# Designed miniproteins, single chains, continued (5): the designs that were tried, part 109

Each design is a single chain, and the fold is of that chain. pLDDT is the mean over its residues in the fold that is shown.

## One batch from the design tools (miniprotein)

Design m19788
Fold by ESMFold2-Fast:
Structure m19788 (fold): chain A 67 residues (1-67)
Amino acid sequence: SREELEKQIEELIEQLEKKGNFIEADNIRRGLELAKQGGPITLEQVLRIGQSILNDESPAAVAAALG
């Protein structure tokens, strides 16, 4: 559900902050707010981008995840 996706993204932001990735955490938080407002990015895309950052994936992998 939408609420479950929002919660997963918030938990991921917390994990990024705990690892000291404050800039990345802030960027994902901004993506979450845009997705909640029906912006150009979806909740699923925000979650995937955040997971890619947390897992230290290449920029190419992040771009592929965005479509």
Scores: mean pLDDT 79

Design m19789
Fold by ESMFold2-Fast:
Structure m19789 (fold): chain A 65 residues (1-65)
Amino acid sequence: MKLSEEELEIEVRYSLLLMAATIYEKAGDYEGAIEAYKEGIKAAESLPELKKEAEERLKEVEEKM
């Protein structure tokens, strides 16, 4: 697969945001986790598969509130 420089930047930013969201969730900070997942969704807007993954995880954390 060919990854453009912009796609690589989006993937890195998405991964960091998703990691931050997971850390917040494990700490019991569901509001922080929700914000991080929302930013991840925004970052992955041009990458449908990553956006869908973040949306699914956001739903899971919202159900825990």
Scores: mean pLDDT 77

Design m19790
Fold by ESMFold2-Fast:
Formats: structure tokens, sequence, C-alpha cells
Structure m19790 (fold): chain A 59 residues (1-59)
């Protein structure tokens, strides 16, 4: 997760949104571990993906 967030901070110049991506990816990973794939983990991954697309559009 961290290498991707560093890349997004550099590319988009928006550290606030890049930090939100990190938080959602970390939450998705935490929710995935004990139960495998959960709706909560997928929701966090989806939100991270949406933020990445928004950062790409801003770049």
Amino acid sequence: AEPLVEYLKEKAGNPEKAEQVREHLDAAAAHSRPHGVTPEALAHAFRAGKLILELEDEA
C-alpha cells in the first residue's frame, strides 16, 4: 500500500487524497485477514479505487 500512496502523492500533488487512499487500503487489508474477502474489505477497496481515479483526473 505505501509504495502506491507515495506514487500518488508525487503524481497528483494532492497529499490529502493520497492519504485517504492509504487509509482505505489499510482498512481493506485489516478487514481481509481473519475472514478472507468480506463486504467491508471490498467497500474500502472500492473507495480507494474511486479516489485513485479522481486523483488521475486531477493530474
Scores: mean pLDDT 68

Design m19791
Fold by ESMFold2-Fast:
Structure m19791 (fold): chain A 105 residues (1-105)
Amino acid sequence: AEEEVERIVERLRERGIEVGEGGVRLLLEALELVEKYKLSIEEVIEKLKEAIKNKDKKEVEFYLKVLTARLLVEAARLLAEGAPLSELEKLQKLAEEVKKLLDEA
């Protein structure tokens, strides 16, 4: 996790994106959570839908935390790689779909 965070932060800096100590810490915590649970974005969304249907607040909070970590890590990797805006727009659409699911619950 730490070595991957260092690589992402270095590449972001090379692209003119400065990441402070707070951002490094958030990215490290997000990567550790992603590595621990090894769930894809699609799998986390399905688990979140089940938790909402069951009205299990603890599971909703947990899967929201995991999903937020997954989206943060993926966005950071895409930015570090200089990916086109279309790839970031796909993540934005996923975030908007999740927001709609929460607003309907």
Scores: mean pLDDT 79

Design m19792
Fold by ESMFold2-Fast:
Structure m19792 (fold): chain A 75 residues (1-75)
Amino acid sequence: MEKLEIDIIVALARMIASVARISNIKKTTDSDIESYERQIERLKELRKKYSENKEVVEATDEAIEALKAKIEAAK
């Protein structure tokens, strides 16, 4: 119901996805992989908290997939 708060959360998740895609231009380190795994955990908690909100679910799923793709590309 607080649209502004939801819009900020969605924007932050989409920014995480965009940064993950941009950083694919540079070599991913082991410490980067650990950081991405921690970010995925935080995004999953956010998705669980706002599971009834389609925009939050969609934005967090997109960010999680972008981070997972980056981890897989580093293997």
Scores: mean pLDDT 75

Design m19793
Fold by ESMFold2-Fast:
Structure m19793 (fold): chain A 77 residues (1-77)
Amino acid sequence: SLTSDQISNAFSLFDTNGNYFINASQFQSVMANMQQPQYASWWSAFSVYDYNGNGTISNSEINYAVNNSGITLSNSV
């Protein structure tokens, strides 16, 4: 499982304008430029994290999805 700090660090990486929301364009742009498979595994399912379908991911939506969806985000150790 991911820690709150790991989730916050990943969120900050995608939240390039600092507005506390990740939109589809920001997500796509960051993913297109990342060459880090471990980070792709955290954010590969945008639609799963955007569970309310509003087109943005908030930090609370990430925490809710990780804690309530039963998804085990595997760490590469």
Scores: mean pLDDT 57

Design m19794
Fold by ESMFold2-Fast:
Parts: sequence; C-alpha cells; structure tokens
Structure m19794 (fold): chain A 89 residues (1-89)
Amino acid sequence: SLPRPTVSVDKTELKEGETLTITVDAGPFKPPLTVKVYVDGKLVEERTVDSTTATIELKLPPGKHTVTVEVYANGALVGKATFEVTVKP
C-alpha cells in the first residue's frame, strides 16, 4: 500500500461551545498541503498548510454531523477521513 497522511480528531462527542480539534499529519508528503474540511457535505474550511503537521479547530452547532477531511498535495487528493461527531446542547 502507498503511504498516506493521517487525520485524527480529539473527540467525537462534544457539548455546545466546545471546539473540535482536527489534526493532520502529512506523512511522507512535503508541504504545501491543501486541507479541505466539509461538515454535512458543505465546505467550511480550506487551508494551505506549510508544515508537516496542522491543527484545525471547528465549532459546530448542536446535532449530529458528518465531518470529512480531504488532504491534497500538488493538486492531487492524497488522504481522506470521515468522522461522525455529536454536539449536545
């Protein structure tokens, strides 16, 4: 298998007002990377990362959400992760 970046979240259950922290590790890929974050299919963050590791913080409204993170190197999709996140009121 080809090496790929890793994407992780600090937690999948939050309370309203808590921040979801997404950590991206580039693995073998050299910066710059483009990281796209989708919540329920909507693009909410697009960030250029000049480091091998990056942290993205999100505040989500109450409810159940699907968070998808895509990592691009040189315009090519090199990593993708999807998380189910629940925010309690």
Scores: mean pLDDT 83

Design m19795
Fold by ESMFold2-Fast:
Structure m19795 (fold): chain A 87 residues (1-87)
Amino acid sequence: GEAEAEIKVLDKVTGKIFTGKGKGPTLGEAFKQAAEELNKQLEEAGVLDEENLEVVGLSVKATGVETEEEKKQVERAKKLIEEVKKK
């Protein structure tokens, strides 16, 4: 099936919410694409201080059966989001 992911981060300085969306054949690929789009939006907006960013939303939609490999990719993507949140 296909998976879709949406990541929302709040810029604590401006109060602006940035939304990254991703789609792919696996949950991990969808999360990776969403994170890459989000990072691009943050760079284009000149948001350089990751310490001012807070993850305020995470949404995932998947069609079909999740494999153990897809579950591991999702966990890895969540850890990357947590690392951004720590900074």
Scores: mean pLDDT 71

Design m19796
Fold by ESMFold2-Fast:
Structure m19796 (fold): chain A 109 residues (1-109)
Amino acid sequence: SEETRRYLEKAAELARKAGLEEIAELLEKGAKSEKLASDEEVRKVLEEALEQVDQGASIEEVLKQLAEFVAEKPSLHLAVTALDIARVLLRGGSLEAARNVLEGHLDQV
């Protein structure tokens, strides 16, 4: 959708400002994708991202995982999640802040 595209483009801009060019390119690829993720796929991706945070993954690694998935199958939920994670990263936020973002978005699926 137009809304999904705008959120992914904003997330890509923030990722690029953080020096994460490969992640920005994946998010931009997702913005141009005609494929859509199902609610079940969105839930699974968010659950896997939460598990990675609990295992000590960095915020950059979480954003990369989200970006790799949305490059192939975007959704509005994952686009907003990627944008919020990119915001946490760019402002130097904590892993707890990233975890809270993921959990909040999972509750909305």
Scores: mean pLDDT 87

Design m19797
Fold by ESMFold2-Fast:
Structure m19797 (fold): chain A 67 residues (1-67)
Amino acid sequence: MTREQLDLEVEAGLKYMEAALYRIEADRLEKLSDVLGEEGRTLAENYRKKADEIEAEADKLVEQARK
């Protein structure tokens, strides 16, 4: 395993953590939807979409590291 491959795996790991944090925030906003209403639901959806995008970027880095 090269240093470049390790750097890509580390970057992917950080992105997976970032995506997980967005999902945790989305769940929190959804639980608060009784107080925040529609704005809370919209934010939760946006955070989940952001998490999916970041996770896709992380998957690309993992594929690059494995080549």
Scores: mean pLDDT 81

Design m19798
Fold by ESMFold2-Fast:
Structure m19798 (fold): chain A 56 residues (1-56)
Amino acid sequence: SLLEQGEREMARAYLDAAEGRLSVEEAVARIREAGKRYGIPEESVERAIAGVRAAG
């Protein structure tokens, strides 16, 4: 589903940030983009962003 694709893209951004391939701000931008493109609820997008910021 589109939701599952969006969740995978957000998880990928998180992993890339954790491994130093993306900055925190780059990962946040990708998560916001995935949220818009795949129709992810804004609350879920903000939780993912908080997770990235906590991990960085």
Scores: mean pLDDT 83

Design m19799
Fold by ESMFold2-Fast:
Structure m19799 (fold): chain A 68 residues (1-68)
Amino acid sequence: MLEELEKRREEILERMEKYNVPEEVKKAIEDGLELALELARKGDLESARLLMDIAEHELNVIIKEMEE
């Protein structure tokens, strides 16, 4: 539930630090994660999980692009 999403947020933040993701990208992902948690607090767990999945996917794409 909310605790699981909070944990996923922490893991995504740790990955952004590990891969030294650019600050502008980090801010965009952090904003998305915060919106996901706000939706979860309002009871919209379905949309919250979707936004969390999107943020994780975006991070994976960015890390791959940085490798190029």
Scores: mean pLDDT 81

Design m19800
Fold by ESMFold2-Fast:
Structure m19800 (fold): chain A 66 residues (1-66)
Amino acid sequence: GHVITARVREDFEAKTPDELTLKAGDVVRVYTPFEGEYAYAENLVTGEKGKIPTDLLGEVLAVEPV
């Protein structure tokens, strides 16, 4: 698998308890493989973990094999 570090391009408010709230400009670590339109991620600003829509991912900062 891979861990992708990316910048969030738009604010996102969690709609379910398993989703992660994000602000534009936050840096997230995204775990692969993706679950369709969603991925599991950690917000490096808050330390919180949850599901995020993959379409919110902007600039890819790093890709690390794990």
Scores: mean pLDDT 79

Design m19801
Fold by ESMFold2-Fast:
Structure m19801 (fold): chain A 82 residues (1-82)
Amino acid sequence: MGVELLSAGSILTVGGVANIELGKKADKEDKAKGEQLYQDGVADAEAGKALAEEASKTYPELAKKVAEKAEKVAAEGKKLLA
């Protein structure tokens, strides 16, 4: 059901944020660890976006907000990897 997809999408998006923030802290001491955390954060955010977009069939407004947040998180992580 859409509720489970929306919940999972939100959790993955939050995980993406956490990995990117941990990557920023790690990057100051260990660039390789920071890059790995940025890659994990991007992957989590992209997965969260996909689940939220599927949930949009049932909860279009809430799912759109989660997907937009996930897209911004993925874009930030990709910029940090560039």
Scores: mean pLDDT 81

Design m19802
Fold by ESMFold2-Fast:
Structure m19802 (fold): chain A 107 residues (1-107)
Amino acid sequence: SEVLIAETLVAMARYYLKQGKYDEAIKYAEEAIKVAERILSKDPNNVDAKRVLADAYHILGLAYEKKGEFEKAAESYQKAADVYRSIGNTEKADEAEKLAQEAKEKA
């Protein structure tokens, strides 16, 4: 059930991001990362936890970018890209890698 908690935290982060509440989006995304990392410490190949981890890093990237924190946005997007690539989500990995590069150019 830790996967369901992590997925709920990602959903909350997305909700706050959509509302323009970037600090709340960051908070919930960071909590989702902690839960996903705890799952992965016990089961390193858990695809659901890796998906949550990638989604949470992507939301962190978007929230930091909206706040003008481009170095943090680039780091978060790159982490999302690496995790998406590790689970075979090439489309989201390529998107996140492009966003990381664009954020680096603004930093």
Scores: mean pLDDT 92

Design m19803
Fold by ESMFold2-Fast:
Structure m19803 (fold): chain A 81 residues (1-81)
Amino acid sequence: SAREERAEAIARETQERIARLIAEGDYEAALKALEEAERELLELYADDPELAAQIRAQFEGAKKAIRELAEKNVVRVPTIG
């Protein structure tokens, strides 16, 4: 279906973009790309609340993973005292 083909295109393009941004250490841009893709997919499936809920859950998981990766790569200077 046209909707299915568009959803696959959004998923593929977003995955490629996010992989590149993560490799560059640009976690903020990667999170923004996920937010944009989530919005587009939710618009495509506005008539399917069950699938919309699954999309939100999947993207929340992906955003959490990127936030955790960003935290793990942050250099924290220990307090001298």
Scores: mean pLDDT 80

Design m19804
Fold by ESMFold2-Fast:
Structure m19804 (fold): chain A 56 residues (1-56)
Amino acid sequence: SSALEQQEAALLQKGKDLGVQAAKYSGSDLQKSLDQALQQANSQSRVLRQAAEEAA
């Protein structure tokens, strides 16, 4: 569905933004936190992509 496709696109963009921020704070606790958030966003994006493909 279009709604799931839009949610996937939003999560992919969030993942890219978090990756850029993580690079700026390399070696810090903040970088570790951003890496965890990026991994979570990528995992959710993958799940939503699979749901969108099945719904389409």
Scores: mean pLDDT 72

Design m19805
Fold by ESMFold2-Fast:
Structure m19805 (fold): chain A 69 residues (1-69)
Amino acid sequence: MYKVIVKTKDGKIIKIPLPSEEAAKRAELMIGQKVTAEELARILGVSLETLQKLGLKPEDEVEIIGVEK
């Protein structure tokens, strides 16, 4: 199961499950970028409900720091 690893502005590390290998490849190209949780969800095909369960609001800024399988 693929996950993108993000760091919040308050320093928390969150692992977000990804729907496909293609989403994981896209996330790898975004490592080091700062985006909103909503923008990340839109680009990687993650539901806003999944983000909410992980404690992320759509407007929260996250830095993409890695991808794992």
Scores: mean pLDDT 85

Design m19806
Fold by ESMFold2-Fast:
Structure m19806 (fold): chain A 88 residues (1-88)
Amino acid sequence: MKLYPAIVKLKDGKWLKVEHEGVFDEPINEKSALVPVKVITKDGKEVDAGEKYVHIPGINPEEIEEVVVPVSEEALEIAIKKYKAEEL
């Protein structure tokens, strides 16, 4: 399965750089979390994508508060700096 980079906010307030299996309108498996998703562009603009189903391997779906999905590596770096995301 292909993995994509994202920044996730956990319910304890930590932001983590993670890999996800995609963002979907329907659950892809029993570990999919329905969470608020924002898309960040390469110019740092954030767009609200609403609630989507995401699965992040290694993270309990119940601990996920919000996900920020970058459109590019440049957008990912902007998100990491903005949210002070830590590596897993």
Scores: mean pLDDT 80

Design m19807
Fold by ESMFold2-Fast:
Structure m19807 (fold): chain A 70 residues (1-70)
Amino acid sequence: SRAGIELFARESGLSKATAARIFAIEDEAERLALLEREVSEELAKQMGTSRREAAEILLKGMLTLEAAGL
């Protein structure tokens, strides 16, 4: 949903446009691949993780929001 996209964008630091593109993907593996590509080295460092670990954390966050109806 739009509310889920806005919340995810705010919490992840990704743009709303990028968040919307990822939420439009139904396949979890494709979402993860796009997240890993969109996560900058700077964002991963701020999270204290690798880009892949950051992408996995963000994917789990997206799935949690969708399960909550967001």
Scores: mean pLDDT 82

Design m19808
Fold by ESMFold2-Fast:
Structure m19808 (fold): chain A 72 residues (1-72)
Amino acid sequence: DELAKLARGLVLKAYEEAPADPAQQIAAARKTRDMVADELDELLRRGEISRAQRDATLAAMDATVAEIEAKV
């Protein structure tokens, strides 16, 4: 799913652009995940995406945050 790839990319970019401090890198990734999750809920509410697209995109972001947490 293109949406899931874009959302994963946003989380990774937040991690890469964060200061070189583990706590700040994790916080940036989580903050971006939460902001994108809120946007996905709004898109779902407006009927612009399906529930399946929202769920797949959330799963991709959560997996990316877990990967960052494991590396830091």
Scores: mean pLDDT 86

Design m19809
Fold by ESMFold2-Fast:
Structure m19809 (fold): chain A 102 residues (1-102)
Amino acid sequence: SLEDLLKKLEEERKKGLIEAYQNLISAMRKALRDGDLEKAIEALKKFYEEISKHLTPEEAERVRKEMEEDIKRLKEDGESALRDTINKYAQKLKELIEELEK
């Protein structure tokens, strides 16, 4: 039925969003430990690729701009910007999980 299809699509979307955030945070924490800023940049690009599958075109464009700003900050401010970016996305994941469990 249409209702069953919509429920399945929403569950797939929720899972995809959570996994994308978890993978990003994990990869950025590893990049911070390894001192590999380029791996953090790669992780942000991969996050955008994964999350954009679950977003409207307008939402995807907003996330793309945020990703570009995050990458710019990492290039300008290095490790301190990476720590701030990890904290930002960890907070977003926490908020996402809380909203999706309502």
Scores: mean pLDDT 86

Design m19810
Fold by ESMFold2-Fast:
Structure m19810 (fold): chain A 77 residues (1-77)
Amino acid sequence: SLKRRPLSAAEVRELLADPTRAAVLLAEAMRIVGARDVAELAALPRSHVERALTEAGVFEPGAERVVYDAARALAAA
């Protein structure tokens, strides 16, 4: 679906609370950044990932940080 506005940090946290929605959100983040999996996404520099997610226009400032932190947590599990 086409989004009309960027996702806020609060909206990202709600999506990440559901495993199915979290998987879709992380797949979109991986597509934007060019990562093949969550481990590759988490291994990239924070500044690179957060910038790419914000510049894609799908995340508001602060929301991109929540996505990257979630990817790091999943890669460490």
Scores: mean pLDDT 81

Design m19811
Fold by ESMFold2-Fast:
Structure m19811 (fold): chain A 90 residues (1-90)
Amino acid sequence: MLSKEEAIKEAKTNLKGAIENAEIAKKDPSNVAAHTAAALDLIAAEWSLSLVEGAEEAVKLVREALKALLAGDYETAIKKAEEALKLLEE
């Protein structure tokens, strides 16, 4: 299993990827590849953070971001992913 430090690092990388891909999908909603990549990045971030004790608030924000993304609410998805990333950078 990943160390807690590696899990947080991977979650940060995946959250940054999710934000970038969600921004692309927001500008071009026909870009299914960007939408799919954002969803996969959020799923990967949630999985990595589930291995980290004390990351429950970040996991909640990632889940909210994924729900918003799947509903086509890219602004909320990006905002929630950015909030999760900020918690991990404290």
Scores: mean pLDDT 84

Design m19812
Fold by ESMFold2-Fast:
Order: C-alpha cells, then structure tokens, then sequence
Structure m19812 (fold): chain A 67 residues (1-67)
C-alpha cells in the first residue's frame, strides 16, 4: 500500500511537473482516505498553490493509475 502510493505519486509529479509532496498528499487522500479527485485537487490548490485545473488532472491521473 505505502510503496504503491509512493510509486503513483512519483509518476504523477513527473508527468505534470507538480511538487512531489503535493502528489504524495493527493495520492494518500484519494487511495487511502477515499477522497474524490475534486476534493484532492482543492487540497493541492489550497496547500501547495497548484492551479486547480492542473491539480484536478493530477488527481484524475492518480485514480487511473490505481485502476
């Protein structure tokens, strides 16, 4: 679980050029805590200053990788 979350977060951070910590928080919130992509995107925007549209794409990508 923790290894998978870290792997998905690294792929998302690399693909979208967002801070690794933002992608890690999003992956944890979605995959462990059942947050929606929209909820995780708002968190990334509020805490890390990632633009919402970009944050939403990151969150949706995390969900797709976990399928």
Amino acid sequence: MEEEIRRIAREAAKRFGVPLKAAEDAAELILRHGWTPEEAAHHMTYKYGVPYELALKVAEFIVELAR
Scores: mean pLDDT 85

Design m19813
Fold by ESMFold2-Fast:
Structure m19813 (fold): chain A 68 residues (1-68)
Amino acid sequence: SKIDELIEKGKEALEKGDVEAALQYAKELVRMGEIKTAAEFYRKVAEMTGDELLKRVAELLDEIARES
């Protein structure tokens, strides 16, 4: 499916350290309602970059996914 392709592409981007591509796939997953997987992508990018704002985005997306 399109979602499965986006997840696979996003994982490849994360493995290669392609932050820009990983964030683009995360945004598309959010738009498609795949909030939990998008949160995982934001969290991994935050870990790679040390970006505390992206870490906060991941935490908020996880909270949204849990309360939905």
Scores: mean pLDDT 86

Design m19814
Fold by ESMFold2-Fast:
Structure m19814 (fold): chain A 74 residues (1-74)
Amino acid sequence: SALEERIEKSKEAASKVMDEEKYKEFEELADKYLENYFKDKEKAQEISNKISELFSTMTPEEFEKFVEEMKKLL
């Protein structure tokens, strides 16, 4: 599905930018988001908020690199 493909690309981009600990947290959240997207929209929104919080801990340079890696996969 388009959602599964987007999550997989996000994981690949994140693995190139995030340290091991942060990436593991992101991977777990991304998987839970995918699991809950059609099952429980409220939980999916909560997970989405946690992903946003995780991304807010990135430097501007790290975030820009993540966006560049995502663009290469689109």
Scores: mean pLDDT 84

Design m19815
Fold by ESMFold2-Fast:
Structure m19815 (fold): chain A 118 residues (1-118)
Amino acid sequence: EEEKYKEILEKSKDPLEKARALMNLGAIYLKKGDYEKAVKLFEEALQLLDEIDAPPFERAVVYANLALAYKKLGKEELADMYFEQAEAIIDSITDPEERARAREVLEKAKKGEVVLLE
């Protein structure tokens, strides 16, 4: 639901909730085949997550989906770089459930599949 995530971006004062909304919007555009818009949304999510020193889970998910978006755009070197970044950050996640969930997102992204955070 694009409208739902756009409303969160306009109304929410929680930066993490806004970052998750950007991530889900990016995933929706990635599924629709609008890869350039997906990249832009994922880069905005990464910037916001970095600014708030967010836990590694959300950052790992963004790297995995950003890698897939770059792969779809034919930018293989950038895709490989972001897949490696996702692997590294997943290995740093101390919570076993979050680590397993981020790993699932990465493996699906490598297969060309996109996962929404919900």
Scores: mean pLDDT 85

Design m19816
Fold by ESMFold2-Fast:
Structure m19816 (fold): chain A 59 residues (1-59)
Amino acid sequence: MEELVLEATIPYPLSAEVAEAYARWEARELEKDGYTVKSVEVTLTATSTTIRITATRPA
């Protein structure tokens, strides 16, 4: 099993809808590369948006 963690920090606050759309787009790109997305986490703060995606691929 190969595990990939993709984390993106955007230095300004996004709306929840925009952040979720971005996370879903990244997840779809990982799936096209043969990964299975295990989790998607979106953290919104007053000054930043962090998106973390964990995915696995058979070794």
Scores: mean pLDDT 80

Design m19817
Fold by ESMFold2-Fast:
Structure m19817 (fold): chain A 65 residues (1-65)
Amino acid sequence: SKEEKLKIYYQRIVDSAKATLKNYPELPKEKVLENVERTLKQTGKIFGLPEEAARLLEDIRKEFE
């Protein structure tokens, strides 16, 4: 489903961001998270599922706290 594809894409973005923070610890975490948030919001808009994307984004934000 479209919702399932959105979840898979979100997980890929999160995994990529975590790998970036692990491999480049000198990068400011706040800037990496800012880019992740922008990408996820844009993806939700493109998929036409902005509310589902907003819920996933809140869960992801907790993962990086």
Scores: mean pLDDT 79

Design m19818
Fold by ESMFold2-Fast:
Structure m19818 (fold): chain A 100 residues (1-100)
Amino acid sequence: SRREVLARGLLEIAEALEERDPRVAELLREAAELLLRGASLEEVLTVLGVAELYAAVNKRYETLDVITRVSELVERVFRGEISEAELRARLEALVEELRA
């Protein structure tokens, strides 16, 4: 399902961010768990909003950019505006950017 693809992608992004921004990585894992438990869009976006605020306050602008793009993908998944194949490709590209 798109939710499972999204949750897995968030866990991979969290792993890539663990050394740079461990608190953001923790929040991404929380968002992934919420997705797997069938949480609402509002609940998932609330956790991602906390991650965005944390990144902004700590001037982690590269991490903030990543979280903003993740939030956009979450919204597109919930609106049915993205295919599973496109979602997978975008999440994989984001992980590759972080590991480069």
Scores: mean pLDDT 89

Design m19819
Fold by ESMFold2-Fast:
Order: structure tokens, then sequence, then C-alpha cells
Structure m19819 (fold): chain A 77 residues (1-77)
């Protein structure tokens, strides 16, 4: 299921960014964006939410990052 894969990758991205594992974070972002391309009507909104999630985690705002993950999952359901 594409939705389950997106959720899995977003959670892995959160953990990679929290750990400062930027090599893994870049690879996960690329995989997530490829899966987002399967939702062309939502793609721009999904990219914006992904960017906001990365910014939130870089700022240490894990609560905001979790809210953004939920929003992205709702968009792809």
Amino acid sequence: DVVEKIEELLKKLKEALKAGDYETAIKLQSEILLLFSKFPDKLEELRKLLDEMVDALNAGDEEKAEELIKKMIELVK
C-alpha cells in the first residue's frame, strides 16, 4: 500500500533528522517525493508540507512535525 509506505518513510525521515543522519534523510526525502508523484493533484501541497516538516525538525519542534505527518497522510488517503 502506497499510503502505508509513505507513512513509514515519513516516520523514518523524522528519526533520521532527529539523529542528524543527513545522508539517510536525503535518501528518504527522494523516496517520499517519488511516492508523492503518484498524487499529482496533491503534489504541490505535499511538497510544501514535507518542507515544513523538515524545517520543524531542524528547529526541534517534533510536535509540529507529527501534525504535518498526519496532514500528509490525510491528503494521500
Scores: mean pLDDT 87

Design m19820
Fold by ESMFold2-Fast:
Structure m19820 (fold): chain A 131 residues (1-131)
Amino acid sequence: KPIKASDLPPPREVRRDPSRPVVETEGIEYIRNVVLPALRNHPVAFPFLRLTDYELLRRPDYPAIVPDPVSLTEIERALEERAFTEASEVIAALRRMFDNALRYSPEGSAVREDAEALRAVFEELVATLPT
């Protein structure tokens, strides 16, 4: 007997809605031209520039604590690939990056202090975001 399509599990990943137009807003332009360069060029930005190599850093617990890792480079690539349609989506990805660092890094660690410092700069910049 043939398997019915309704008996298949739904896809894990949500595909982009092709009917939704991609429009760059003043908010997305501000994030690309002001927020991302400010974060990338900050003295404490190094741990956030690329995805964490948890195997090289001998942190086998990292994938269990941070199942959806993201870095500044991945966010910049997603912007270039037009994966974001609204400034709020980019802001959510950046906040997830900081939340991941704060979730994994223990109190008193350099990475936690760097994450808190960089997040403060980020939140100050997005508070002035053009609408």
Scores: mean pLDDT 69

Design m19821
Fold by ESMFold2-Fast:
Structure m19821 (fold): chain A 55 residues (1-55)
Amino acid sequence: PTVKVDVSSYPEKAQKLMLEGIATGKVPSAREIAERSGLSRKAASELAKKVKEAL
């Protein structure tokens, strides 16, 4: 299935992590997103939820 999620407001590193998660069907954890993209844990958690909802 094709999925569309607006992530343009997130840092490029976070956007790439989200797109990889969608492409592989594996949702990265909020901690992993925070560590790799520099997002706060709260923002990383919200992004992880968006990825899960998009799958």
Scores: mean pLDDT 71

Design m19822
Fold by ESMFold2-Fast:
Structure m19822 (fold): chain A 82 residues (1-82)
Amino acid sequence: SEESRRRQLLELAELLEEEARRRGDPRAREAAELLRKAAETGELPDTETADELESALRELLLEYEKRLEPEQERLRELLEAL
């Protein structure tokens, strides 16, 4: 549902904001901003931006593996649910 998708996008954005805050990673913050906008409008960004976001999120997931085991797993679940 639209509500479910909005909640998933917001939850993903919140996780990325928290990780960006802990690590000072501008890419995580940028990805979180894009996800918050998508949740606000109810639509994903355009195809090019969506592809860039997906690539950035996958890179961030790989980078986070050592330090954020529980949040890492939840991030993967949220990405797969989208």
Scores: mean pLDDT 69

Design m19823
Fold by ESMFold2-Fast:
Structure m19823 (fold): chain A 61 residues (1-61)
Amino acid sequence: SKEEQRLLILARAVRKLLDKKNTTILTPEEAQAIRDAYEETKDLSPEEQEKKFDELVEKLV
């Protein structure tokens, strides 16, 4: 489903962010930014969501 695809994209983005920062914990600021991005992309295609999340990861590292 679209919702399952969206959650997988979110999970992958979080994993990439944690790996790039060599950490296992999101800061409150990072968690909020991810939540905001998830809501802002809810009406976008999974492909567009993935692009936005990849851009967010690069911005946060």
Scores: mean pLDDT 84

